# Designs tried in a protein design run: designed miniproteins, single chains, continued (5). Part 107

Each design is a single chain, and the fold is of that chain. pLDDT is the mean over its residues in the fold that is shown.

## One batch from the design tools (miniprotein)

Design m19718
Fold by ESMFold2-Fast:
Structure m19718 (fold): chain A 69 residues (1-69)
Amino acid sequence: MIELSPEQREAIEFIADTLIRVGDALDEALKEHKGDLEKIRESLEPKFAEINAEVKRRLAEWEQRRAAQ
């Protein structure tokens, strides 16, 4: 079995949670705008930009922690 450090577990849990949030955001936008692709795109664009920025920041922090070990 793969044994993960607390830091590695935190990173994996964050990635998994982020993927779930992306899916939830897409599902909500699809239900709200019901096939209006322009409105779906406009509503998701800021949410995805925020999520993407947070993911990049966290991955960079995780990589720095790993390099310091």
Scores: mean pLDDT 74

Design m19719
Fold by ESMFold2-Fast:
Structure m19719 (fold): chain A 56 residues (1-56)
Amino acid sequence: SLKEEYQKFLDELNERTDEYVRALATADPGTRARILASLREEQEKLDELKKKIEKS
């Protein structure tokens, strides 16, 4: 179900967020920008899944 996909995505994102935070601490400006762009993209996917669940 969409709710199960959302929960799995959240669990995976939480683990990945910890890795991103560690990487950001030592990243150069270019790498930092790419990490932030990836986080934004993942947040957009989460928002789209949430909207689909609310419409379903």
Scores: mean pLDDT 78

Design m19720
Fold by ESMFold2-Fast:
Structure m19720 (fold): chain A 97 residues (1-97)
Amino acid sequence: AAEEYYAQGEAAYSKEDYDTAIRHYTKAIEADPDYARAWLGLGGALALKGDLDRALEYYQKARALASKRSDTPEHQTILEGAERGIAAIQQKKAALA
């Protein structure tokens, strides 16, 4: 299930095993493409691997999904996380320009 794969991704992320985290988050979105938490996790893991363009893309996907779902408290946490991720990536890209 998407939640189970997401949990496995979070466990790998906490150990700084970003390649394993990416694989598990990818399985979560394959199981449920609307699972915004997994898109947020993918963005974070890719940002830490230095893939800023892909990280930005996936953070924007997480933000779009969280913005669409305003009926649950969890959407606010995901939205805030995605917005912080987007801002951080944009700052890093600007510093490299």
Scores: mean pLDDT 84

Design m19721
Fold by ESMFold2-Fast:
Structure m19721 (fold): chain A 82 residues (1-82)
Amino acid sequence: RKIKKAEILRAIWLAPAEGLSAAELAERVGASSPSTISRHLRELQELGVPIEYDRKTGRYRLSEEARLNPELVEQWIEELEK
């Protein structure tokens, strides 16, 4: 199954505030490899989605500002599904 960036963004948006590792994201979206998730996350960052990486925990999260703005996150998901 081809993993969609919109599915990854939904998974990270619905995650706890501390975020999810690439392996945890892979499990949630049904990806076979954490490296596939890491690549998609970098591509989302290149598109302007404010995804932060916590080096200490190895977890990815949306910025606090983005998490507090559901309309903005929904707009990004819509753009990714076009």
Scores: mean pLDDT 79

Design m19722
Fold by ESMFold2-Fast:
Structure m19722 (fold): chain A 65 residues (1-65)
Amino acid sequence: MVTYNLEVEGVKVKIVVEGDKVEIEAEKPLSPEGEKKLQEKADEFSQLGKIKQERKEQEEKEKLE
């Protein structure tokens, strides 16, 4: 299980990835745009975890560019 803490439109959000399941917990209801961004981030984090092992240097650059 991996938990990502982020903030979307001033709302604190947690994305919990557990195997092939992704659960999104928002502190407050989000706008339709914020909800779409959360789904995109959830999908991205799920995929990133899979390719992370192979892209260790790119991982560093993506976060710190």
Scores: mean pLDDT 67

Design m19723
Fold by ESMFold2-Fast:
Structure m19723 (fold): chain A 60 residues (1-60)
Amino acid sequence: DEGYQALAEAGERLKAGVPVEEILAWLRERLAASTDEATRAALRYAMRELEKLRQEQEAA
């Protein structure tokens, strides 16, 4: 499942200390390349969760 793999990779990148902005950019590229609605929904979900973390990071 492409969406599941993308979410898992986003989580690993976050654990590795990759900046949230870079992970969001990668997810946007994946979303632009995807035509499958389930994958697109999963990517949008991940982007929303990372945007929340980005706001917390900017507040620190």
Scores: mean pLDDT 77

Design m19724
Fold by ESMFold2-Fast:
Structure m19724 (fold): chain A 100 residues (1-100)
Amino acid sequence: TVKPGETIVLPEEGEYTFNVTSSTEPLSAKVEGKKITVTLRGILPANTKVKLIIDGKVVAEGTTDENRNVTLKAKLKPGKYTIKFEVNGYETSEFKLEVK
């Protein structure tokens, strides 16, 4: 599990799926192959707009479903980036991202 300010390490380039959910736990990310599960602290309501921001650029956006989850996809090339999310105008803390 990766915490804010820590590095999410991805072993290869390609399309990654970000599953954004929420819980009472602190902000975290977990990598499982081409899937990254991001857990936001607090309640993420249904029908809420979520943006994926990489190096200050919005690369994907979506709205949460009835289960308060959203799936965002991004094609990532090798390199080092910063990643955060925007939820209804509020920006999360950042993770570092390294694609090998």
Scores: mean pLDDT 82

Design m19725
Fold by ESMFold2-Fast:
Formats: structure tokens, C-alpha cells, sequence
Structure m19725 (fold): chain A 68 residues (1-68)
């Protein structure tokens, strides 16, 4: 259905943004405060979409890596 296709596209877009954030976190000179702000936006989007647990696990791992 169109709703299922739209939801899958939003999930795919979230996965792409999470992947970008993971890559940026590999840079030791990365602005961690900007990464934390982007993570909060992604967490809010995931909650709204009722995303699969795999995506939530990836966000939780990023949150742990950003906590120093």
C-alpha cells in the first residue's frame, strides 16, 4: 500500500542519516555537540514512525558512544 511504501521510505531515510552520523563519529575532530543534537532529532523521528528494534539499537549504540 502507499502508506507502507511511505513508511519504508522514511525508515530508509532514517537509516541513511544514522549511517552518516556513525561515519562522522569516526572522525576524532568531529563536533560531538552537533552530533548529539542530530541524534536527538533522529530519536524523535524513530519514536514517531514506530521503527524496527534494529534501528532503535543503532541509535542507542550511538548515544552510548557520544556519552563521555
Amino acid sequence: SRLEEARQKEIDDLVAEITRLEKELQDPNADREKLKARLKVLQSAVDGLDAPPEIRERLAELEKKLEE
Scores: mean pLDDT 80

Design m19726
Fold by ESMFold2-Fast:
Structure m19726 (fold): chain A 67 residues (1-67)
Amino acid sequence: ENLVKKAESLRQKAEEHRKLADEYFELAKKDPENADKYRAMGIKHRSLAEKYEEEAKKLEDEVKKLN
């Protein structure tokens, strides 16, 4: 139960960071003066999303071992 809830929480955090990354990439397109800064923030949030997705997958794999 706790591992399943933790994996779901990590998936939710990943989705939040994916959304932030998309927002920053859109800002980079609309604001050329700050485009490099917004792209860097987008890449950072994309990397965090991938990290949370990887952690969630590890927990999901552990749940499978217990069954």
Scores: mean pLDDT 84

Design m19727
Fold by ESMFold2-Fast:
Structure m19727 (fold): chain A 86 residues (1-86)
Amino acid sequence: KEEVIKKAIEDLDSVMRNAKNDIELAILGSLFIRDLVEKLKADPSFSDEDIIEVLEAIKKHVENSDIPENVKNFLLKEIDREIEKV
């Protein structure tokens, strides 16, 4: 579980570093979050509580990131929506 969080943060940091502009960052970040949730839900070793814990860790990482505030707010809203769906 901790290893999955670490890898997800590393993958998200890669998206943040490689995005060319705010629009691309918002799109790729949103797709990353949705893909992560889909993969975690497909894994029978992850409970709903485990999925929420991973998403909360990603949310905290986004909150502390040095990305544009408008993109940050958009991604935080996307994460909150995915948490509500679990």
Scores: mean pLDDT 83

Design m19728
Fold by ESMFold2-Fast:
Structure m19728 (fold): chain A 84 residues (1-84)
Amino acid sequence: SLAEAAARAGELGYQAMKDGNFTEAAHGASGASNAGFALYQKTGSEDAKRAAIAGEEAARYALNGDFEKAYQWSKEAAELGRKA
């Protein structure tokens, strides 16, 4: 499902961030963002919308080398994706 895809992509981004793989973390976070927006459009879920925004921010910070913020945002994206 889209909710499972969003949660999984967020978890992969979170794990990649923990491993210091910033390109992979950005890719995972971007995937979570896309899945979250698709879920939001289908269901109107505010948690899905927030997960999408969190994934987008995580990707942005990961690409800029801001490890702490990327980590926090990817963790939030995963948590919100599970709720959606």
Scores: mean pLDDT 72

Design m19729
Fold by ESMFold2-Fast:
Structure m19729 (fold): chain A 94 residues (1-94)
Amino acid sequence: KLEELVEGFLEALRNRDWEEAERLNREILELLEPLAKEAYEKNDEEKQKELKKILGEIQIRILDTLLEQTDDPEERAYLRERKAELEKLLAELE
């Protein structure tokens, strides 16, 4: 379900369907928020780490999709820098 929602969200971004992207983003958050709350309330460090990895991987896919959509050199540089920082953070979670 999560992967299906993420794929739909990325496709909406590629099509510049902002209404559909916003709808799918809300569904992704509604799915992930209870899992995050439970992991933090139970102090489940392993689950917290797993969720951070999932969220980071989703963010990288979003950044890749935005990079495909923009021709602005400054925006492209910014998105690449954000992606590199997220990749570094994800490597630290291994």
Scores: mean pLDDT 80

Design m19730
Fold by ESMFold2-Fast:
Structure m19730 (fold): chain A 61 residues (1-61)
Amino acid sequence: AEEAVRNAVEAARAGHPAAGAAGAHDLAKSGYVTEEGARRAIEAARAGDSEAAAEHIEEGG
């Protein structure tokens, strides 16, 4: 699960916050990321904030 969380964080930081947030949402369904972390990452991605999205995924994992 750590590798999948890292991949989601890296995607967000690379300028793909929506892809990172989608990964975090899937990981939250499996219990690898908190639901709260995934939700905040999605909100940051909607705002176009790649850095905030990455931070919320990392904090939730």
Scores: mean pLDDT 75

Design m19731
Fold by ESMFold2-Fast:
Structure m19731 (fold): chain A 81 residues (1-81)
Amino acid sequence: SAEEVIRRAQAERDAALAANTPDTYHAVAVLPKEDRELVDEAIKAIINHFEQKYGKIKSVEVEVREEGDLVVVRITVTFEP
């Protein structure tokens, strides 16, 4: 179900946050498949949020995966020291 996908993504994010280094953060966004065209906009919004909050970005890793009727976007952001 969509609720199970969201819960799993949230638990995965929380586990990743617990293992984060000071300069590495994770974000997860979940969108309906019909909103697939908005994936790039969601990625941009998340990157902008991290850049404003934590400073200059060194690298960004993005994983996009279809799970049932949802698209799950996982983003790892590493910041400059």
Scores: mean pLDDT 74

Design m19732
Fold by ESMFold2-Fast:
Structure m19732 (fold): chain A 68 residues (1-68)
Amino acid sequence: SSQLERVSSDVITRSVQESAASLSDDQLTQLGIEMQAEAARLRGEISDVAVFRERLEEEARRLRERTL
């Protein structure tokens, strides 16, 4: 199964690279813009998760103090 997963990943990566190589400069530029926008969105989501984690740690600390 691990070998099949690696082969599948390699085939997908190769297909993406071949598709990208066949794109025009304008299409590559547009794809770059879209990827940068998606990366910015993901960075926002990671920040939200970090804040949520900090709040959980603070609540856990307060509950521990109340249990003592």
Scores: mean pLDDT 65

Design m19733
Fold by ESMFold2-Fast:
Structure m19733 (fold): chain A 70 residues (1-70)
Amino acid sequence: KEKELLKKAFKNAVDMLIKLAEHYNDPELVEKAKELREKADKADISTITKLMQEAARRVTELLERRRAAL
């Protein structure tokens, strides 16, 4: 039950990342987020945690790009 809730939370986080990437017109980030979402369906809790860390890294990169463009 906990694993299902964690997967659902991860998919929601990745969906938010996709929306953010689309808003900033970053197709590479959209593709990376979709890849992360697909991996979550077949992943154990440890792998989901690693994917969450990768998603956080992608968000950080997006924000740094926005700061550099200002």
Scores: mean pLDDT 73

Design m19734
Fold by ESMFold2-Fast:
Structure m19734 (fold): chain A 79 residues (1-79)
Amino acid sequence: VKAELEVEFETEEKAKLGKKSAENTVKDIGGEKVEQEGNKVKVIIETDLPESEVEFHVGEIEALAALIGGKVVKRKIEK
């Protein structure tokens, strides 16, 4: 399963917080990559985990990002 999520924040400082939060959420699932580009955070998960588990983790990242004003601009999950 491969998942790609992009979240846009109001500032680069908020994006930095969002990046750290995403890294903490996914650090143990393997195959993850979290990048910051300006005020955007990109999360790529590429793993053998079930789609339902990947969807759960993506949803958790989205929920935590929303608490600090993050807006989801891209969400894709592929088998």
Scores: mean pLDDT 78

Design m19735
Fold by ESMFold2-Fast:
Structure m19735 (fold): chain A 67 residues (1-67)
Amino acid sequence: SPEQQQVQAEIDRLAQEGLRRLREAARRYPEHLRRGVLTDEHRAGRDFAREERRRAREREERLRLEE
C-alpha cells in the first residue's frame, strides 16, 4: 500500500541519517569511539544500519532480476 511504501521510505531515510550522523560524530570525536564512549546517535545508527543493509541487499537482488 502507499502507506507501507511511505513507512519503508521513512525507515530507509532514518537509517541513512543514522549512518551519516555516525560518520560525522566519528570525524569530530574519534576519541569517543577509542574510549568506547558512544552517543545515542552512534547506537541508533548501528541498529538502523544493520537493518538497512539487509533491505538494501534484497532491493539489489530484485533490481538485478528485473534487468
Scores: mean pLDDT 62

Design m19736
Fold by ESMFold2-Fast:
Structure m19736 (fold): chain A 58 residues (1-58)
Amino acid sequence: LQPLVDRLQQLIDLTQQELQQAIRDNASQDRIESLQSILDFLNSQLAQAQAQLQQAQS
């Protein structure tokens, strides 16, 4: 679970940077929405993984 949490954090950081850059560069609305959807999904997965890690390591 810890490697999964670390991986998800890295993907969130990279996707967040891409989203901020896309907004600054006035990228298409479709691209911005796709990046937001990916971030929402990754944050949901991270929350689930962290909850499982907390239960497993408590």
Scores: mean pLDDT 81

Design m19737
Fold by ESMFold2-Fast:
Structure m19737 (fold): chain A 85 residues (1-85)
Amino acid sequence: SSLIDSNLQTIVDDPSKAFQALNTILSTVPDSELDSLIEKLLEILKKHPELRPVVLAALRILSTYGPEPVSSKAAYILEKLEEEL
């Protein structure tokens, strides 16, 4: 989704806008597209390891407020990432 891509680029360019960008995604993007959001967050983490705290925060928001099955998937990925050194 172009909306997901533009808001995720905003997070990469200015991490202080992460909550605003995530809130925009969650309020406007259909539930069917939220699985792609998780995949894109993991790509950001791979390319920008310094953004790990922002990616973990995004996954926590998805695990708490996202629709099923996205919330359960986000919770699982978050647990695995928190176990990594």
Scores: mean pLDDT 79

Design m19738
Fold by ESMFold2-Fast:
Structure m19738 (fold): chain A 76 residues (1-76)
Amino acid sequence: MAKVAEFKALADELAALVREVLAAGSASPEQRARIEALARRAEALFAEIKASGDEAAVAELLEHAGTLQAELAALA
């Protein structure tokens, strides 16, 4: 499913940006805006996948989303 592949690509990109920010100890406004934009897109894709009824995909993406949410919370 194309949306699952897109979500995974966004998750990888978001994780890379979060790691860069964590290593620096702070986020620039540009980095924060980019992270938030990617997170919003990932959330929208997740909602679409959930609506499809693919419970295996939903379970996998929930695990990834939980990890990303925890990393984003650490930046606040």
Scores: mean pLDDT 75

Design m19739
Fold by ESMFold2-Fast:
Structure m19739 (fold): chain A 80 residues (1-80)
Amino acid sequence: SSPFSREEILEYIKRLVEELKKRFPDGFASGSDAQRTIRELFKDDPLARDFFLSVVSELFLKNPDGKISIEELEKALLSK
């Protein structure tokens, strides 16, 4: 379960997705790309950082050598 309210988690997801779209304009990110973006974006927010790092780590365990679309990543985040 999320440590955040529904409104808080939606705002965090929006910020992460917007940052990923800025960094990766081709629309795809690897696990390392996503993890680096999360660590930098949420450097001063350890609860958000650790939550999103755990979700992304689980997601990329299914696709360890691949990139996923930012749209698929957003859908995965919204399902939590």
Scores: mean pLDDT 82

Design m19740
Fold by ESMFold2-Fast:
Structure m19740 (fold): chain A 67 residues (1-67)
Amino acid sequence: SRPALESLSPEELLRLNLERLGITDEETIAAAGELTGYDLSRSRALALDLHVRQVAPEDALAYIRGL
């Protein structure tokens, strides 16, 4: 069964949002978690920022560390 979005942990929700952008590496996901503190609003804002700016998955770690 597919989990409902509301049933995911904060870490799983951040991971899912990043995977939807092609970001699957643990280092980038960990950096995003550190930046957002796994806050739902911050995690969604980061995923939206990456999407709108069309940040490539391979550039995402450098982008996040530059914030």
Scores: mean pLDDT 80

Design m19741
Fold by ESMFold2-Fast:
Order: structure tokens, then C-alpha cells, then sequence
Structure m19741 (fold): chain A 81 residues (1-81)
């Protein structure tokens, strides 16, 4: 059972790390599109697309972070027992 919890923790950690990278990429695309849109309204669709991508990535990061923290706490508690 400790081994199974460790596997779930490792998967949650990997998911959290992937979500962070996805958000970083989405934020980079969003900032670039935002700069273009601020200078030229023709980039509005690109800006809105990447803004939505950032929002989705932020939600995914929050969900994966909560799962990672929950499993990390459970794993550390059981490892010490």
C-alpha cells in the first residue's frame, strides 16, 4: 500500500510538473499575442485564443497541485509510521 501511494504521488508530481510547463508555454504565447494586440487590433483573435489557453492551463495546474500536495502529505505521513 505504501508502494501504491508512492506510485500515485510520483504520477501526481509528474502531472504537476507537466502542468507547470504547459502554463509557462501558454503564458509565453499569451504575452506575445498581447503585445501584438496592444499595437494592432488585427491580433485580437490570437490574443483571445492564447488568453483562453492560459486560463485552462491555470485550472489544470491548480487541480494537479492540489492532488500532488494531498498525496505528498499522505506519503510522508505513512513513510514516517
Amino acid sequence: ELEKLKEEYDRAKTGYEKAKKILENAQSNYERAKELYEKDPRYKLQYETYKNAVEGAQKALEDTKKRYESLKNKYEELKQK
Scores: mean pLDDT 84

Design m19742
Fold by ESMFold2-Fast:
Structure m19742 (fold): chain A 82 residues (1-82)
Amino acid sequence: SLEKKLEELEREKKELEEQKKELEEEIKELEEKLPDLDPEKQKEAERKIAVLYAAKGILEAAISFIEKKIEELKKKIEELKK
């Protein structure tokens, strides 16, 4: 049913939001430690931060896509109940 698809999308959105939160926390920890690291470790941390920001961007795009699908399904469910 459309209601089950909506519940699945809401769950997927929540999981992606939690993953985004974890990435944001990891980025923050790395950025806070960055100035205290040796030059070689700084370069490794900077590369990891760049990868994490890229992953965050992908998650944000995925969340936006799911949000759009949720809104479309909600409208369709409302139309079917009229």
Scores: mean pLDDT 87

Design m19743
Fold by ESMFold2-Fast:
Structure m19743 (fold): chain A 73 residues (1-73)
Amino acid sequence: VSEETLERIRQELLEGLNSIPGVKVLELDVRALPDGSIEVHLKLESKNPAKVIGVILRLMAESPHRIIVHFEE
């Protein structure tokens, strides 16, 4: 996993989350794990958790890399 891949994932996630009204992203950290997986730590405030989960699941489904998301509200 390259730094460019991590930045792309970070930008796609921010774009998706910012498209949802009432979402406030407090923390977003994206890093590569030694096994080639990508770990995302996400802390946010939202009035629509279903749409937030939808953005996350779409990112995971469209990624060629395994993505592990740690989600805090």
Scores: mean pLDDT 78

Design m19744
Fold by ESMFold2-Fast:
Structure m19744 (fold): chain A 64 residues (1-64)
Amino acid sequence: GQEYLDKLRELIDSDDIDMDEIKQLLEEAEKLGLTGSDPDFRDVVIRIVSVQIRRIGDQVDAEL
């Protein structure tokens, strides 16, 4: 539960997000019963989405 969310937060805060590792950890969190109804899990998901949106924007800008 909580230590798993702490691991996800650590990965997000590292500035080098490995999406494959995050995906695996999210799949394991789902198996543990962590869902969007958990405020801690929701916070982590929001952080992941925010970083991914920024990276997509940077990638599109670089391709122009």
Scores: mean pLDDT 66

Design m19745
Fold by ESMFold2-Fast:
Structure m19745 (fold): chain A 108 residues (1-108)
Amino acid sequence: AEEEAIRKLAEALGVEPELLRDLAENEVPLSELPEEVREGIKFLLAALAYYQALKEKRLDELPKAMEIIEKETGIPVTVEEMEAAYNSPEGQKAIELYREAIALSRAG
């Protein structure tokens, strides 16, 4: 269950599962992660934030989500990038993989 959750989360982030496992075991802060991993996290968080805002009808909260993503990843994001991420095939796949990973983590 945990290995499958890590695999799905790694696929959502666009990184190797082994790299994600190593980073998690060393408790590396998000800001100190490799740039490729931080870009993947930015993309996933952007897509998820837009998805949540649409679901809750809270598009007015997107500027706050931008500030949180920039603080956590060290990479700036715009509302336009968040919308583009959510509407992309890659973003839709990342959201689904993330949701599956969370479900597996809670089940095990």
Scores: mean pLDDT 77

Design m19746
Fold by ESMFold2-Fast:
Structure m19746 (fold): chain A 76 residues (1-76)
Amino acid sequence: MERVRELLERAEEALKEAQDPDQEKSDEAILEAARLLEEARSLRDSASPEQQERLETLERALEQMLAARPEVAKKL
């Protein structure tokens, strides 16, 4: 599905921006990634097996970032 692909691509970009040394930009990027992945998860049944695997990989990356940034996790 085109929409799932777009959401996953945007989430991956947001996770890259989350590595920005600017704390404010990093926080916003983590929150944006969380929102995009939540939307992608809601469309999981329409996703290809490859897209579902990528979604799980990106969700794991987000979980690791939130574990390192508990102050941002509280905003979710």
Scores: mean pLDDT 81

Design m19747
Fold by ESMFold2-Fast:
Structure m19747 (fold): chain A 64 residues (1-64)
Amino acid sequence: MEEAIKELKEYFKPNERVSKEAADKIIETALKEDPEASLLFARMNKAAREGDVEKIEELRKELK
């Protein structure tokens, strides 16, 4: 869990769309309910904010 929290914070950092407070709240909520899915979701959101469409498409293919 400790490593997962650190990784989520790196992938779900505030950017153009998401404030720091909102990002922290989402990470905390997701980790309590669904840690593994939340990590994938955080990676998608980070890629979306960075405009990395190719990364988003690859992550979506791995979504259950």
Scores: mean pLDDT 58

Design m19748
Fold by ESMFold2-Fast:
Structure m19748 (fold): chain A 74 residues (1-74)
Amino acid sequence: APLSAEEKERQERMAKEIEEAKPELLKILEEELNNPDEELQKKVIDSYEEGIELAILYVKDPEKGKEELLKVTG
């Protein structure tokens, strides 16, 4: 069944807030890590980005987000 308009707007707002914060969070992480090993730094940043994308997915689509979280944690 389709989500109610109110539920959909709430999910979209929350997801948008996370999406808008994502580039700033990744920039802060990159600056704080400042790791001379570019490959390792990229892997850490990629993992963090994947975590943020999973959080966004869970907010937008809790059913799909739960399935993806179980794949990562199981």
Scores: mean pLDDT 75

Design m19749
Fold by ESMFold2-Fast:
Structure m19749 (fold): chain A 85 residues (1-85)
Amino acid sequence: SLEERRERLLEGMERERERLEERKEIVELLLEESSETMEAIKAAVDKLAAKREGKDTSEYEKELDKYLEKAAEKAERLRKKIEEA
């Protein structure tokens, strides 16, 4: 019947929406990882500039390590999310 077709279509659409929400979460984690990686690159450039000027690099080294650790954390969350999907 038309009612049975409607119900199956709606159930299929709800399952597809759930899959799209899961994919959205993966994309959001990828964007977060990219942002942390960009901050790490900025810190690496600042470290290199400070080194060339003969300045202490300790603060920039700490910042670089911090953003690399954050990027690695986001990558691990992404890996787990993909494994759970």
Scores: mean pLDDT 84

Design m19750
Fold by ESMFold2-Fast:
Structure m19750 (fold): chain A 69 residues (1-69)
Amino acid sequence: DSNFEKALEVIKKHPEVSTIIGAGLIMYLAGESKEDILKWVRDQLKKMGLSDDDINAVLSVLEFQLDVV
């Protein structure tokens, strides 16, 4: 829950993060592994200059979403 609210604030400040998350979900549906997707998303967020705390909040939400699809 707290990670979700933090991830939402990150997306509000950096709308391109939502596009990266969407691409990750599409990759998962196309058969890519959860490990490879989380690694790719982390690398994209690092390139954007996000803090480790912000990256971890976004990845926690993405991990939850991948587990319930």
Scores: mean pLDDT 82

Design m19751
Fold by ESMFold2-Fast:
Structure m19751 (fold): chain A 78 residues (1-78)
Amino acid sequence: SARAEASRRTAALAAERSAEIDQLARDNPLSLQQIVDLLNEMAAAITDIVLALLGDEAAKQRAKQTEEFNKQLAEKAK
């Protein structure tokens, strides 16, 4: 419903943002660490939006899953 639509929109925006970053990186080679930093910044912004729209508990559960994934990516970047 409305909450599902909000989640779908944030996911679509995240995908579009990632595609734009990938296109920009093709012209200028970025270090893996710089890419990870950009992704973490975007994830934090999305988390704030989700918390505002869905409420604390449900948003925290999904945000934790995303943060764990990003943390694993950052560890792999080392």
Scores: mean pLDDT 69

Design m19752
Fold by ESMFold2-Fast:
Structure m19752 (fold): chain A 85 residues (1-85)
Amino acid sequence: MPPLSPEQERLTREVNERLSEIMRRTDAELAAAKTPEEKAAILERAIREVERLLEEARRRGVPGETLAMLEIAIAVLKIELRNVE
C-alpha cells in the first residue's frame, strides 16, 4: 500500500477514537439497562451513531481498512440487537 498522508493518519485516529467512545458508552449503558426494550433502544442508537461515523469517514477519504472496521462494528451491534429481541 502507498503510505498514508498525515491527513489520512489524523482522520484514521479521529475515527478510531470516536468509534471507541461510542462502543465504551454503549457497553456501559447496556450494563446499566434493566429491560430488553432499554437494551434495544441503546443498541439502535449505537448503530445509528456508527453508521453516521461510517458515512462521514467515507466522505473524508478514510482508508478502506478503517471503513471495514466500522462495518464490522455495525454488524456486531446488529447481532446484539437481534439477541435482545
Scores: mean pLDDT 84

Design m19753
Fold by ESMFold2-Fast:
Structure m19753 (fold): chain A 70 residues (1-70)
Amino acid sequence: SDADTLQVQIQMYQNQRDILVRSVDRIRRQYPSMSPDDQRNAQGVIRDMEDDIRNIDSQINNIQQQYQQS
């Protein structure tokens, strides 16, 4: 059903979000022990991951709204 498809999509996005959040947390914990070059690279990676998390949150919200309007 369409509802089952939307639930699968939400779960997929939630799983992707969880992986990104855990990756950001891991990098942030390791950050103080990194070299200056690694710290600069890590800042870019964190920014990109946080942008991906925001995009995923928007997709989840859009799908949830579709599910509630059905």
Scores: mean pLDDT 87

Design m19754
Fold by ESMFold2-Fast:
Structure m19754 (fold): chain A 93 residues (1-93)
Amino acid sequence: MFSLKLSEEEKKEYLKLVKELKEAYEELLEAVKNNAPEEKIKELKEKTKEKAEKLIEFVIELLKKANVPEEKIEEVKKKMEEIVEEMLKKIEE
């Protein structure tokens, strides 16, 4: 078993990044549902990608600080990037 101890500041940043990604994705889903202009959907898709990239970067830095092996860190990064790609692809019909 492992125990990842985050500082209070790290926990706050993680929760902030998760919230920002969730809000961006929900805004994107609502825009698609309401048949928003293609340019608006494209802008919201890009915003969602930016929020996802920030969250991924933060998680990777936490794993590095926790001395997780590099091979495992690369696996996590790739999996998170694939999940984001799949989520965005589903929005394109």
Scores: mean pLDDT 80

